Designed miniproteins, single chains, continued (5). Designs and how they scored, part 74

Each design is a single chain, and the fold is of that chain. pLDDT is the mean over its residues in the fold that is shown.

## One batch from the design tools (miniprotein)

Design m18728
Fold by ESMFold2-Fast:
Structure m18728 (fold): chain A 68 residues (1-68)
Amino acid sequence: MAAAEAAVRFARAAAEQSRMLGDSETAKKTEELLGQAERAAEAGDSEEAVRLAKEAMDLAVEAAKKKL
């Protein structure tokens, strides 16, 4: 439970960072995955929530890498 909640919060921070850097497309995709992760955690699928949160973070990292 706590692990899934932490993963969702971290992914949300990554989405906000993408928005602040002007990458709205990545921010939108990251937010969509984050929403799915949050719902999975709520349904008791903590492993799926962590997986979706990781996928969201990976997208944010790739976008940042391309803009550097």
Scores: mean pLDDT 72

Design m18729
Fold by ESMFold2-Fast:
Formats: structure tokens, sequence, C-alpha cells
Structure m18729 (fold): chain A 65 residues (1-65)
């Protein structure tokens, strides 16, 4: 994983936390996230976050807590 990619991931994690998304785990290139609240808006934000992770070159996975 490249240095710029790590920095973008850390910045993304800070924004995701403010939006009510939790990073459950990171396994190499795979980033697993879950919304803190089970609502339509939180699920939509989770789906958008998966797409953003793919743009950054990670594999995003959305799970429920």
Amino acid sequence: MEKEKKKKLEEWKKLAKKLGLEVVKIEGNKVVIAPKKDSYIQLMRGMAAVVELEVLGFEGELVRL
C-alpha cells in the first residue's frame, strides 16, 4: 500500500466516523465498514463509502453490527 493511499484512507476514516460509519476492520486492501445506526440514510452513506473506497483503490465491504 502506497504512502499517499494510506494518508487518503486515514482522512477518509475521520470523515466516515463523523458521518456515523464505523471501520470494523482492515485486512490488507479490504476495508470493512458498518453504519452505527440502521436507517435508510445511514445505509445509503455506507453504500457511497464503499464506492469511495473502491475509487481510492481499496475493496470496500458494508456489514451490519
Scores: mean pLDDT 74

Design m18731
Fold by ESMFold2-Fast:
Structure m18731 (fold): chain A 68 residues (1-68)
Amino acid sequence: MSQEELKKEFEEYLKKAEEAIEKGDVEGAVEYLKKALETYSKLDEESKKEMQPKLEKVIEKLAELIAK
């Protein structure tokens, strides 16, 4: 899998995680975030820096949802 394919897969999982968070679906959000993190771990350093702000935003939103 190329870095471009990994970035696309990562963004798709983050999008699904965000949709689950918006619906209050903690289990779905955690599952998609786990998939996103697995994909993120396979990215090179440059791609990780590019994707990090998107990942951090989703993690923060999930943490806020769980804290309720």
Scores: mean pLDDT 83

Design m18732
Fold by ESMFold2-Fast:
Structure m18732 (fold): chain A 60 residues (1-60)
Amino acid sequence: MEEIRKETQKRLADELARVQELLANRDKLSPSEVEALKQQITDRVQAIAKEAEEEFKKLE
């Protein structure tokens, strides 16, 4: 269980770094570019969270 948590945190940290870059550059990016990057980050974060949650739910 802790292994899943550490892996999830590491992946989320990578996505957080991407979010920070997006926020730093949002005023220089078009709305379409911001939306595309936001969707990519959201999809990856959701996939990471879902994978971790599925493992926890299976074990209960």
Scores: mean pLDDT 74

Design m18733
Fold by ESMFold2-Fast:
Structure m18733 (fold): chain A 94 residues (1-94)
Amino acid sequence: GAPLPEVRAVLERAVEAAARAAEERYGPVASAELVDADVEVEDTPEGALIRVRAVVEVTTEEGKRARARVELEALSDAEGRVTVLDVRVELEEL
């Protein structure tokens, strides 16, 4: 089934972070694909605290391939606004 909207939004942020990091290191990104994700959701008085460990495979416009390991922590409020609290991206060439 499809993930919850807030989880989907945070996964999209993880893919965006991977693509941005790859673009900074390798040049313009043609595609970024979410390969795997481990998601933990905790209900707090301020909203849903969402922790993601994601694996994203990135291909540049020149055909270079890289794997990004993304660790992301975000808060999703009652209005569905996602605030990224922490993001780390580790890149390896494929």
Scores: mean pLDDT 85

Design m18734
Fold by ESMFold2-Fast:
Structure m18734 (fold): chain A 62 residues (1-62)
Amino acid sequence: MDFEEAGKRLYEKAIEAYKKGDYERAVKLFQLAVELFSQDPSMKELREKARKLLEEARKKIE
């Protein structure tokens, strides 16, 4: 399984959901992206970026 490609696709979909104001969907997609990026230590930077946006999306839904 290509965790980097799959994670990047979910990350992009999460950003799109966030821009549309669908924060519940954005949270779920960022959570999945973080999980996929966590499978390979080389993706640490992508994981941290996704985690920060996950936290921002969570703040939007209180």
Scores: mean pLDDT 82

Design m18735
Fold by ESMFold2-Fast:
Structure m18735 (fold): chain A 72 residues (1-72)
Amino acid sequence: SMREEILRVVREELDRAVRAGRLTPAEGEALLRNVETLVDDGRIRTVEEGRELTRRMLAVVQNARAHRAAER
């Protein structure tokens, strides 16, 4: 199904980010659950949309970490 294809691609990108040290395993699982919810709500309908959202979420997490590091 399109849902399974989208979630497979998103999981692969999140697993790659975890292996690269960009995310903790817990952060990766939380982001995957967020994407799953948006797919189930019909807000993400294509693999391309799933990839784009995943990249945006990764950027937000990285920016939040950089901001917290600057405050300390």
Scores: mean pLDDT 81

Design m18736
Fold by ESMFold2-Fast:
Structure m18736 (fold): chain A 61 residues (1-61)
Amino acid sequence: MKEEAIEKAKKYVEDAEKALAEGNTPQAIRAYGQAATWYIKAGDDEKAEEYIRKANELAAA
């Protein structure tokens, strides 16, 4: 269900934030990418685009 997909996306966002706090940029990029994928599955294209952009920004740094 869409609610379950949103819940998974939120958990990946939290995982990404924790990884960034620990200096683990590769894990943060992966976690934001997973969050975006789950937002796409939930039909939330706006949030998906936001987290794709965040992952891209970290990968470019």
Scores: mean pLDDT 84

Design m18737
Fold by ESMFold2-Fast:
Structure m18737 (fold): chain A 65 residues (1-65)
Amino acid sequence: LSEEEIQEILEEAERVGVRGVIEQDFEGALARLRELLKRYGPKDARLAEELERMIASLEALQKTL
């Protein structure tokens, strides 16, 4: 993956997370983030780490709401 592609994927992941919170659709948001991690995570370790961090953050937020 190029640096530009990594940045685009991370921006999409952030939008997915924000939308999940606003719409109270945590299951949909988490499913999409996990799909991105499965598809792109094996291709870049830094991207995998950031996506896992976003997933963990959203899961934690869901538990507190």
Scores: mean pLDDT 82

Design m18738
Fold by ESMFold2-Fast:
Structure m18738 (fold): chain A 78 residues (1-78)
Amino acid sequence: DVVEEAIATLEEAIARQPELRGEFLSALGDVYAQAGDYKKAAELYREAAQVFRGTDPERASELEKKAEELEKKYEEAK
């Protein structure tokens, strides 16, 4: 399972390099979005955005917009 392998790899990467947590959370969000889990992907993008707010506000804003778009997709899928 490509999604399970990607999740395991990213969780291991976060554990080994916590300073890159925002990058890994964003990547994990991408994996869940590709798998169609828009709710989980949006949650991960928002968490990544919080990490980036102090260091890269532009990227934080982009991640918040991605989360909003995925939240709309989740509501449409109901």
Scores: mean pLDDT 78

Design m18739
Fold by ESMFold2-Fast:
Structure m18739 (fold): chain A 88 residues (1-88)
Amino acid sequence: SSELEKIRRTLEGILEGLKLGEPTVIAVAIKGLEEIIEILDELIKRGIDPEKLKKVRESVLKALEALKAGDIESAIEHLEKAIETLEE
């Protein structure tokens, strides 16, 4: 769906920004991941691939928690897992 494509592009953009090591992207990444979780919750509620999207949501939530803790390396790992799951 167009919504899943937007989620994928947003996650890839956040991942690329974090890998570039620019400190100012952390706050933007946190906001972006919070918005992605809200969108995922709505899609899951509507019954759109709920098994897959619940796994994506779990990985995104772990990435968000890692960013809030200042653990950029763990955030990158969890975002890569979210993107991998979304492409399944």
Scores: mean pLDDT 86

Design m18740
Fold by ESMFold2-Fast:
Structure m18740 (fold): chain A 70 residues (1-70)
Amino acid sequence: MDVEGVIRGLETLAEEARETNPEAAELVRRAIEHLKRGDIEGALEHLRRAIEAGPEFTAALRAAIKDVEA
């Protein structure tokens, strides 16, 4: 798994989402913090919650979930 690449993609997504959906952006930021400490289960939980909060980001978040589970 390219953890740095996944984190960078999620940081970009959180920044873009900050103005349109701050709840989804916050959940993505929490997922990034879990990834940085190696808590894969916590990261996946927050990414799934981010999809529920921001369905418009589902494609990008599902791609990130797949990369994290790999």
Scores: mean pLDDT 83

Design m18741
Fold by ESMFold2-Fast:
Structure m18741 (fold): chain A 65 residues (1-65)
Amino acid sequence: SRLDELLEEIGEKSGLSPEEIRAQLLALLRLSGTGRAIATRMLARELGVSVSTVSEVLRLLEEEL
């Protein structure tokens, strides 16, 4: 799936496992408004990817839930 492909790509860039990345993304889904926006930017920087990439993965993960 597109979600699995993105998680693998982020894992290769960050050195984290897809499961660990998924856990961090699930934590972001528990936030709302300004808190989610700030945490998303921080996670994107940590993972070495764009904010748009994290936002796309969050959208796909939220659709899966």
Scores: mean pLDDT 82

Design m18742
Fold by ESMFold2-Fast:
Structure m18742 (fold): chain A 70 residues (1-70)
Amino acid sequence: AKALYQRAAELVGEGVQAALAGDLESARRLFEEARRLLVEALRKAGYSEEQIRKGEELVDQALEQALAAG
């Protein structure tokens, strides 16, 4: 799981840099890939599908708000 968390953090950093450069499409793809890796890490850590789904909903809502503000 540790390697998945590290890769997800790296992709979040790349996504932030893309968003700051005005490349919102690349930022979205990078954030989606980071979310995918985090979901896999959470499953391996023993979180339930319902907990993971609720977490994804909250992250997706926050991401939409952040991208709409930028």
Scores: mean pLDDT 74

Design m18743
Fold by ESMFold2-Fast:
Structure m18743 (fold): chain A 94 residues (1-94)
Amino acid sequence: SAAAEARGRALFAQGKEAMAAGDLEKAIAYFEEAISLLPEDSPDAAEAYLNLGLAYYHAGKLEEAIEALEKALAIDPDNEEAKALLEYLQKQLA
């Protein structure tokens, strides 16, 4: 619904604010809740997965970061930021 999408977008914005404040645990929680409210294959869901991957990366959770980035790229395969970060992280774990 439009109301669920609007709430998802608001939670996504709160996740970005939490990241800017350095509160990675809150950022992860907000992005996960946003994803649950956004249409599964939407551009907003892809952006939320990218930012979830960034939050996991900054938290040192590299495997979870890779999973989130793979989800972002499954929705938006042309996202150069997600591709670059995924490549970087895969090299760190190799």
Scores: mean pLDDT 90

Design m18744
Fold by ESMFold2-Fast:
Structure m18744 (fold): chain A 58 residues (1-58)
Amino acid sequence: ALEEWLRKRLEEALAAGALDEEEVRRLLEELRASRQTLAEQASKSDTAYAREIAKLIA
């Protein structure tokens, strides 16, 4: 899932000292909120495009 891929990248950046732990946590929370909104919109649409978005989120 997109969220899991981004989480890995942020964890790597934190380990390298590029980001603060608190900043990483904040970004992950924002991503989760955005994911939920996109999942709701995707579920209301039967278009191929919305299905692709749902697959990225899942």
Scores: mean pLDDT 66

Design m18745
Fold by ESMFold2-Fast:
Structure m18745 (fold): chain A 68 residues (1-68)
Amino acid sequence: SEEVRELVEEALEAARKGDFEGAVEAGRRLGELGASNEEIAEAAHEVLEGESEDVADRASAGIVNGLS
């Protein structure tokens, strides 16, 4: 959904700034939204395409931690 994509984009922007806590917060909001793991993974695949490994990994790790 649009909202899922927007939250993944927020995690990416936080990751670009080195803000791991911001990426975790985006993950927490994804969990509160009730987004499925499949929807999140699909949005992350699309949004993180073309990013450096360091940034993509920070965004993904933050999201996963926020979902816990």
Scores: mean pLDDT 84

Design m18746
Fold by ESMFold2-Fast:
Structure m18746 (fold): chain A 70 residues (1-70)
Amino acid sequence: SLNDQLSALGKALSAVIDEKGVITVEEAEAILAETDVSPEVREAILAEVRRKGSLTGEELNRLLTRLALQ
């Protein structure tokens, strides 16, 4: 399901944030390439990371929550 994909993706992205404090566009692209997510989810995450330059854990959680509600 979308929620299962978002949960798995969230854990992978959060692992980078736990180590580095933020996740960059390049790191997000690498994880998304290895994760079975829809093109819409991939584009939404990449657009937000590109818009902000990087994402914190709080910003990632807010984004994933918004995507889960669509």
Scores: mean pLDDT 80

Design m18747
Fold by ESMFold2-Fast:
Structure m18747 (fold): chain A 108 residues (1-108)
Amino acid sequence: DPARQEQIRQAKELLTRLLNGEITLGEFEELREKLGLSNEAVLEALQELAKEYGIELIVEEYTREAVRLALSILIYAKENNLKGRTFRISPNMTPDEVYEQARAALQK
């Protein structure tokens, strides 16, 4: 689907700007809403960016909460040079559970 691929491309561009500190999380949310980017397109873009950083993200449900959890994992993993790691995101994960997954990866 060309429209879906374009949404993923736009999401990836915005996420790259966010991860580089060029825009804030608030600006990302506003730009995302303005462009009509779905949770699915944003999460697929996050999975592609994570793969480029050597991280695998498995997402069980395409929700706004899953987007925020995936962003938190990717930021934490990039900051701590976590490569070759797999993180699972479920809709019921707390920030503490996300942090514990990343911490456990550091100890291996």
Scores: mean pLDDT 76

Design m18748
Fold by ESMFold2-Fast:
Formats: sequence, C-alpha cells, structure tokens
Structure m18748 (fold): chain A 62 residues (1-62)
Amino acid sequence: MAPLEDKEEAEKRAEELAKKAIEAKKEGDESKAAAYATAAAILLISAGMAEKALELLKEVEK
C-alpha cells in the first residue's frame, strides 16, 4: 500500500473504524474497541493527521 496524502479518504475510513470501535465499546468489548480505534489512528497518522488520530482515540476512550 502506497501512503496517500488524501486526508479526506483517510478520514472517511478512520471514521468508519471509529464508529465500529465506539459500538464495540458500547457492547462491552473493550479489546475489539481498542483494535478498531488503533487501526483508525494508524490510518490518520499515515495521512499526516496525528492530532486527529489522538482526538479519535480520546472519543473511543470516553
């Protein structure tokens, strides 16, 4: 996979994973929530959006 600087596409994919993480946490599956949140954060970091990745991780933790 070549890293793309398309922040919009990366943010869209990260948002999808973040929603899955939040749903998993709501269902009581902390491990699954952490896995999805980590994947979303990695996507955002790869797109140069480290601050957005941190914000996403805080939202999942809350």
Scores: mean pLDDT 75

Design m18749
Fold by ESMFold2-Fast:
Structure m18749 (fold): chain A 66 residues (1-66)
Amino acid sequence: MTEVVLRGLNATSATAAALIGIGAPGAEVRVLPDGTVVVRGELSEEDIEGLRQVAADGGGTAEVRR
């Protein structure tokens, strides 16, 4: 089980992160009022790399917890 916490994203990148999480089978996606996006579940390495890229493109950060 992996948790990815994305912070400091613009609205476009927050939406892209949420869509990656929704596309991962059985993953939980939360978008907090401050724009923090949390994706938790059995994430593939491709999903994790996609989330890291979205954070970089959005001017924010991605923290991966395993």
Scores: mean pLDDT 79

Design m18750
Fold by ESMFold2-Fast:
Structure m18750 (fold): chain A 77 residues (1-77)
Amino acid sequence: SHLEKGNELFKEGKLEEAAEEYKKALEEDPNNAEAWANLGVVYAKMGKLEEAKEYYEKALEIDPDFGEALENLRKIL
């Protein structure tokens, strides 16, 4: 899946390519909280903090349980 491809690219440090795959995952399923949150993490690592915040907020709107994991990730970043 595009989500899995994005995750592998992210692990390889290919941030821009990972973001493209997460965006493709969201084109197929815009309610995928994991894809929104991972896109936020990628943008935060690229230094695009305002865009990262918007993507985090999207993930939180869709899945509050995923939001707890996302808050823990934000404390590490």
Scores: mean pLDDT 80

Design m18751
Fold by ESMFold2-Fast:
Structure m18751 (fold): chain A 57 residues (1-57)
Amino acid sequence: MDQQMEEANRLFRKASEALRAGDVEKAQEYAGKGMELLGLDPETGRKMMRRVAERLA
């Protein structure tokens, strides 16, 4: 259980790094996978990354 939380946090960190690099597609991919590991809807993670990218633009 704790291993999945750690992996998800690692993926969310990579998503943040991808956003800072301007790679929104990669950020969505990492966030979606992180959400899936937590048993949540991966599309929710992808939508969050899109919204963050829009605010940073």
Scores: mean pLDDT 80

Design m18752
Fold by ESMFold2-Fast:
Structure m18752 (fold): chain A 64 residues (1-64)
Amino acid sequence: GPEARRSAAAGAAAGAAGQAAGAYTGFHDMVKLEPENEDARRGAEAGARGDAAAASRYNQLAAQ
């Protein structure tokens, strides 16, 4: 039902933010070698700040 869908969406957003936060620690060393991946770095930084919406948006841009 709607409750289950909201819980799933919240879990997905939290998961994306957590992954972005983790990626920041690994990716910051490579951003200077791969400037085309700036969106991925910004997504990781947003996730580290707890901004799940921004992290999801930048991750989508990085996937392009």
Scores: mean pLDDT 56

Design m18753
Fold by ESMFold2-Fast:
Structure m18753 (fold): chain A 102 residues (1-102)
Amino acid sequence: MEEKKKMAEYIDKTIENVRKALEIAGLEDAARQAVETLKELKDDMIKGTPEQAYETAKTIYAMVKAIADVVTKINPEAQPYADEAVRNAEKAYEIAKKLYES
């Protein structure tokens, strides 16, 4: 399914940018934990029903926004990576929502 592939690609970009933002903020342990959690959520999203994928995508988007808020307050240099992570998580969320509502 092309839409599932696009969601997976957006989450992969989200994971990379979350890792970089947390590392810039000096939160290396949090970066490792967030990457592991987001990889598990990505797997759940891809394997799930449309409803489960939508709920998981909402969880990812909320988590990424919370991380972005924290890292940008710690180090403003994290801002570009935090913004990219939020944008990619939002795109995955929009696809999941569309598939659920279809």
Scores: mean pLDDT 89

Design m18754
Fold by ESMFold2-Fast:
Structure m18754 (fold): chain A 81 residues (1-81)
Amino acid sequence: HMEELKKRAERLKLIDEINKIYSEKMNQLVEEIKNTTDPEKLEEIRKKKAELDKIYDQAMTAVEKGDFEKAKEYIEKLKKL
């Protein structure tokens, strides 16, 4: 069925995009940790990491449920972190 193939392709594309953004954002946070001694900034980084992990889980859950519109919303939230 063409519709099933289309949904499978979109699902894989979204998973790849989510993983790419998550990895890029996580690597940025790791570099920020290496380059800061400011306790207030370290707490902000910790909060950003927790939010990144939360949105990643929400995005992956949306993809698994086939809610591609919701998954795209979470991808945009990941990009803004």
Scores: mean pLDDT 85

Design m18755
Fold by ESMFold2-Fast:
Structure m18755 (fold): chain A 100 residues (1-100)
Amino acid sequence: LSPEQLAAVAASLAAAARELAREAREAGADPRVVEALEEAARLLAEAARDPERALERLREAAEHLRRAAEIAREAGDERTAKRAEALRESVERVIAAIEA
């Protein structure tokens, strides 16, 4: 991945996480789920702004998405859990592409 490609992908993932956080909040999801999704979006946006130092922020974002999925699943919100897990898988693919 070039820095430009990484920035574009990270920005797209940040927007997706932000939209999921908005939808979760509007649906009355657990505040911890919303907070984890918003923190993931913030970290992904930071990775987009500094792609050459993105790896640590991408790893932290993946962990927040994992936490959001776990809390949502425990609350019976399978829709939010599956969407958070899909975002996490996308972030992990970006990490793998950087480490290749």
Scores: mean pLDDT 89

Design m18756
Fold by ESMFold2-Fast:
Structure m18756 (fold): chain A 55 residues (1-55)
Amino acid sequence: GVATSGNGGAAAAGAAGADAAGIQEGGRKLTEMSRQGYSYREAVEAGREAGLAAA
């Protein structure tokens, strides 16, 4: 098939939204992990994973 490059707006909007969503999810997950008694390192790792998954 022929590749069509008809939509570039979604990529720009996705990048901006992914950045914001990543930050929000990362912070939320870090807070949750910390509240559950995980160490700071584990909370940061989990927050990083959640942020990247949301981004």
Scores: mean pLDDT 68

Design m18757
Fold by ESMFold2-Fast:
Structure m18757 (fold): chain A 65 residues (1-65)
Amino acid sequence: PLSEEELQELLEEVRRWAEENNVPEGMLKWMEKEVREASKTHSREEVLKMVENAKKMAEELVASS
């Protein structure tokens, strides 16, 4: 499982990535919620994979908008 410090660093990276890629606030909030929830029950590798999948979904949403 991720430490609280690693979780905060990951969330800050996700926020920076979202800002740089013009991700809507609603999508960013959803991503943050999913990451926080997964960090409680999933391994570090599973959380990182989920973040990558969420980024792909957000990128597709932005590209289609």
Scores: mean pLDDT 79

Design m18758
Fold by ESMFold2-Fast:
Structure m18758 (fold): chain A 65 residues (1-65)
Amino acid sequence: MEASEKDKKIAKEIVELLKKREEAAAKGDKKKQKEYAEKIIELLENAENPELVLAEAEKLLKEEE
């Protein structure tokens, strides 16, 4: 039930993009928010198991809180 090595790499990239999206949101940069959201969707579409990628990303975000 753990993400594959590929999916773990995708989860880390998604976490980085989520942080950038939050920074853009705080700055009021709607264009950058949309760009980062679109990249996250593309990464999820390329994942072997999107559910496991999201679970791994959530775990990483919780650990960095």
Scores: mean pLDDT 80

Design m18759
Fold by ESMFold2-Fast:
Structure m18759 (fold): chain A 96 residues (1-96)
Amino acid sequence: SLDELIAELKKLRPNLPEEFQKIVDEIISLLRELKALAPPEREGRLENIAKYVLNIVKQLVELLKNKGPEHQIRVLLKTLESIKEFLKAELERLRA
């Protein structure tokens, strides 16, 4: 669920470099906004927010792949992949 993904990001945040903490805060804010949207507004804004978050997540995944074998970075990568899969599934539902 969105709440579980937000909780995992919050848990990882304190153990990340400051630059990644700021990006994680932005992702959390956008996911919270997505969760708070009413159904008619959600359809229009979900597509734009999901595309934007997917782009940030893709960029962050590529950046983190080169940062070495640190446990916190590996856990963040797995959480980001889960967010990416969730958002892709939601976007496909909107297009169906």
Scores: mean pLDDT 71

Design m18760
Fold by ESMFold2-Fast:
Structure m18760 (fold): chain A 78 residues (1-78)
Amino acid sequence: MLSEEELEKIEETFEEDKKVLEELYKKDKEKALEELRKAIESAREYAEKARELGKEKMAEMLEKLAEKLEELLKELEK
């Protein structure tokens, strides 16, 4: 399992990304959703690469970030 410190870093990163995406969503909904989908794909790709390099904790952190971004995407697409 991820440590509290690792979870805190994920939460901080997600909070910053969420603020940027929410502001973009108010100005350009389609662009915000496109950028969010790209961010999710990138996080998943980086997680896979991290695992290939034996960086299991990094991979878990990136997967958790992707999960939070997917939840945000579902909320914004409604």
Scores: mean pLDDT 79

Design m18761
Fold by ESMFold2-Fast:
Structure m18761 (fold): chain A 95 residues (1-95)
Amino acid sequence: SPLEEVLKVLEEAREKIKKAETAEEAMEVLEEAERRVIEILTKNGLLELATRVGATLGVGLIAASVFIKTGKEEEAKEVILKTVEKAIEIVEEEK
């Protein structure tokens, strides 16, 4: 199912984010996960869910970018991890 594919992408991203050495590496993982998730949801006509997940991931990416630019590495990593976990919760609630 599209929801299972999206959850797999987000769960793989969560594990990679946990292992990332830098906030920049974690952010790249989240950006790639966003692109893949939006593609899967859009292709399957799940446009409302794509909007909700996209908004959640987008806000998290903006916050992470601000923390990275201000030298707040630990806060950036925490926001990135919480963002992917929140996206997982949103998708799981649709099952």
Scores: mean pLDDT 89

Design m18762
Fold by ESMFold2-Fast:
Structure m18762 (fold): chain A 58 residues (1-58)
Amino acid sequence: GRKEELVKKAVEIAKESKSKEEAEEKIKEYLESTPGITDDEGQAASLAALEVLEELFG
């Protein structure tokens, strides 16, 4: 569903980013540009991306 697609895209952005700061900015822009996003969808995507960022960048 849409929530799973948002999570996947946020994780992809995190993995493709050169720094934690770049990833956080791009993910924020992606989520803010998503029409009708719910708090649950945004939180799920952000948390999944945060876990990947902690693994890659510490």
Scores: mean pLDDT 82

Design m18763
Fold by ESMFold2-Fast:
Structure m18763 (fold): chain A 70 residues (1-70)
Amino acid sequence: EPSSKEIIEEFKKYAETLDKETVEDIAKKAADYFKSKKDVESLKELKKIAEKYGLKEAAEYIEKKIKELE
């Protein structure tokens, strides 16, 4: 099972190489996974990456998951 750090590093690679629609879907799935683990720090890091790459829908989705845990 990949660690949260491994998921974040793979997501950075996908954000640089894949189309925005695919990357947004991957980000939302990663956010659901981190929420299931109650991993607020990984969600915050994922949101920063989504914002850096202009993934507005993913960033808003991740923010919702963070608020549900706080």
Scores: mean pLDDT 82

Design m18764
Fold by ESMFold2-Fast:
Structure m18764 (fold): chain A 80 residues (1-80)
Amino acid sequence: SKKEEALKLIKEAVDLMNEATRLARKKGGFPEEARKYLLEASRHLTRAVEALRAGNYDEAIQHAKEAVEFAKKALEILKK
């Protein structure tokens, strides 16, 4: 279902953001570019959760996908 798709993507975004935070702690902090991407991921995650709560699953999926992409970009920087 679209609800299950949205929940799966939200979980993926949360897991990626948690990994980024863990890696940043090991490196002694966030590079500015990684911090900006993680902030964008957080903003989209908030919108995804609000859309899910409202029953707007298409909007929730869209924002959750954007959260995943920004979290991946933050991780790419942190893995360097």
Scores: mean pLDDT 89

Design m18765
Fold by ESMFold2-Fast:
Structure m18765 (fold): chain A 75 residues (1-75)
Amino acid sequence: MSKEEFDREVEVALAEIRAAVATLAAQRHPDDKELWKEASEAYRELAEVAERAGMPQELVDFYRKKAEEYEKKAK
């Protein structure tokens, strides 16, 4: 594995961890709109890094859909 490949995998892993943690926090406190906003932003970032990393389009689209769903919960 090259350093560039490793750096991309690390970027994706960190984005996945952020999205998971933000979602768990929002699910734990579902009335906290700021937590749903954080979860939405985390999934938007995850979709962008997944797309740059060449992940399947279906997975990228899934992350974008999750970001949109959580954005609606933040309103």
Scores: mean pLDDT 84

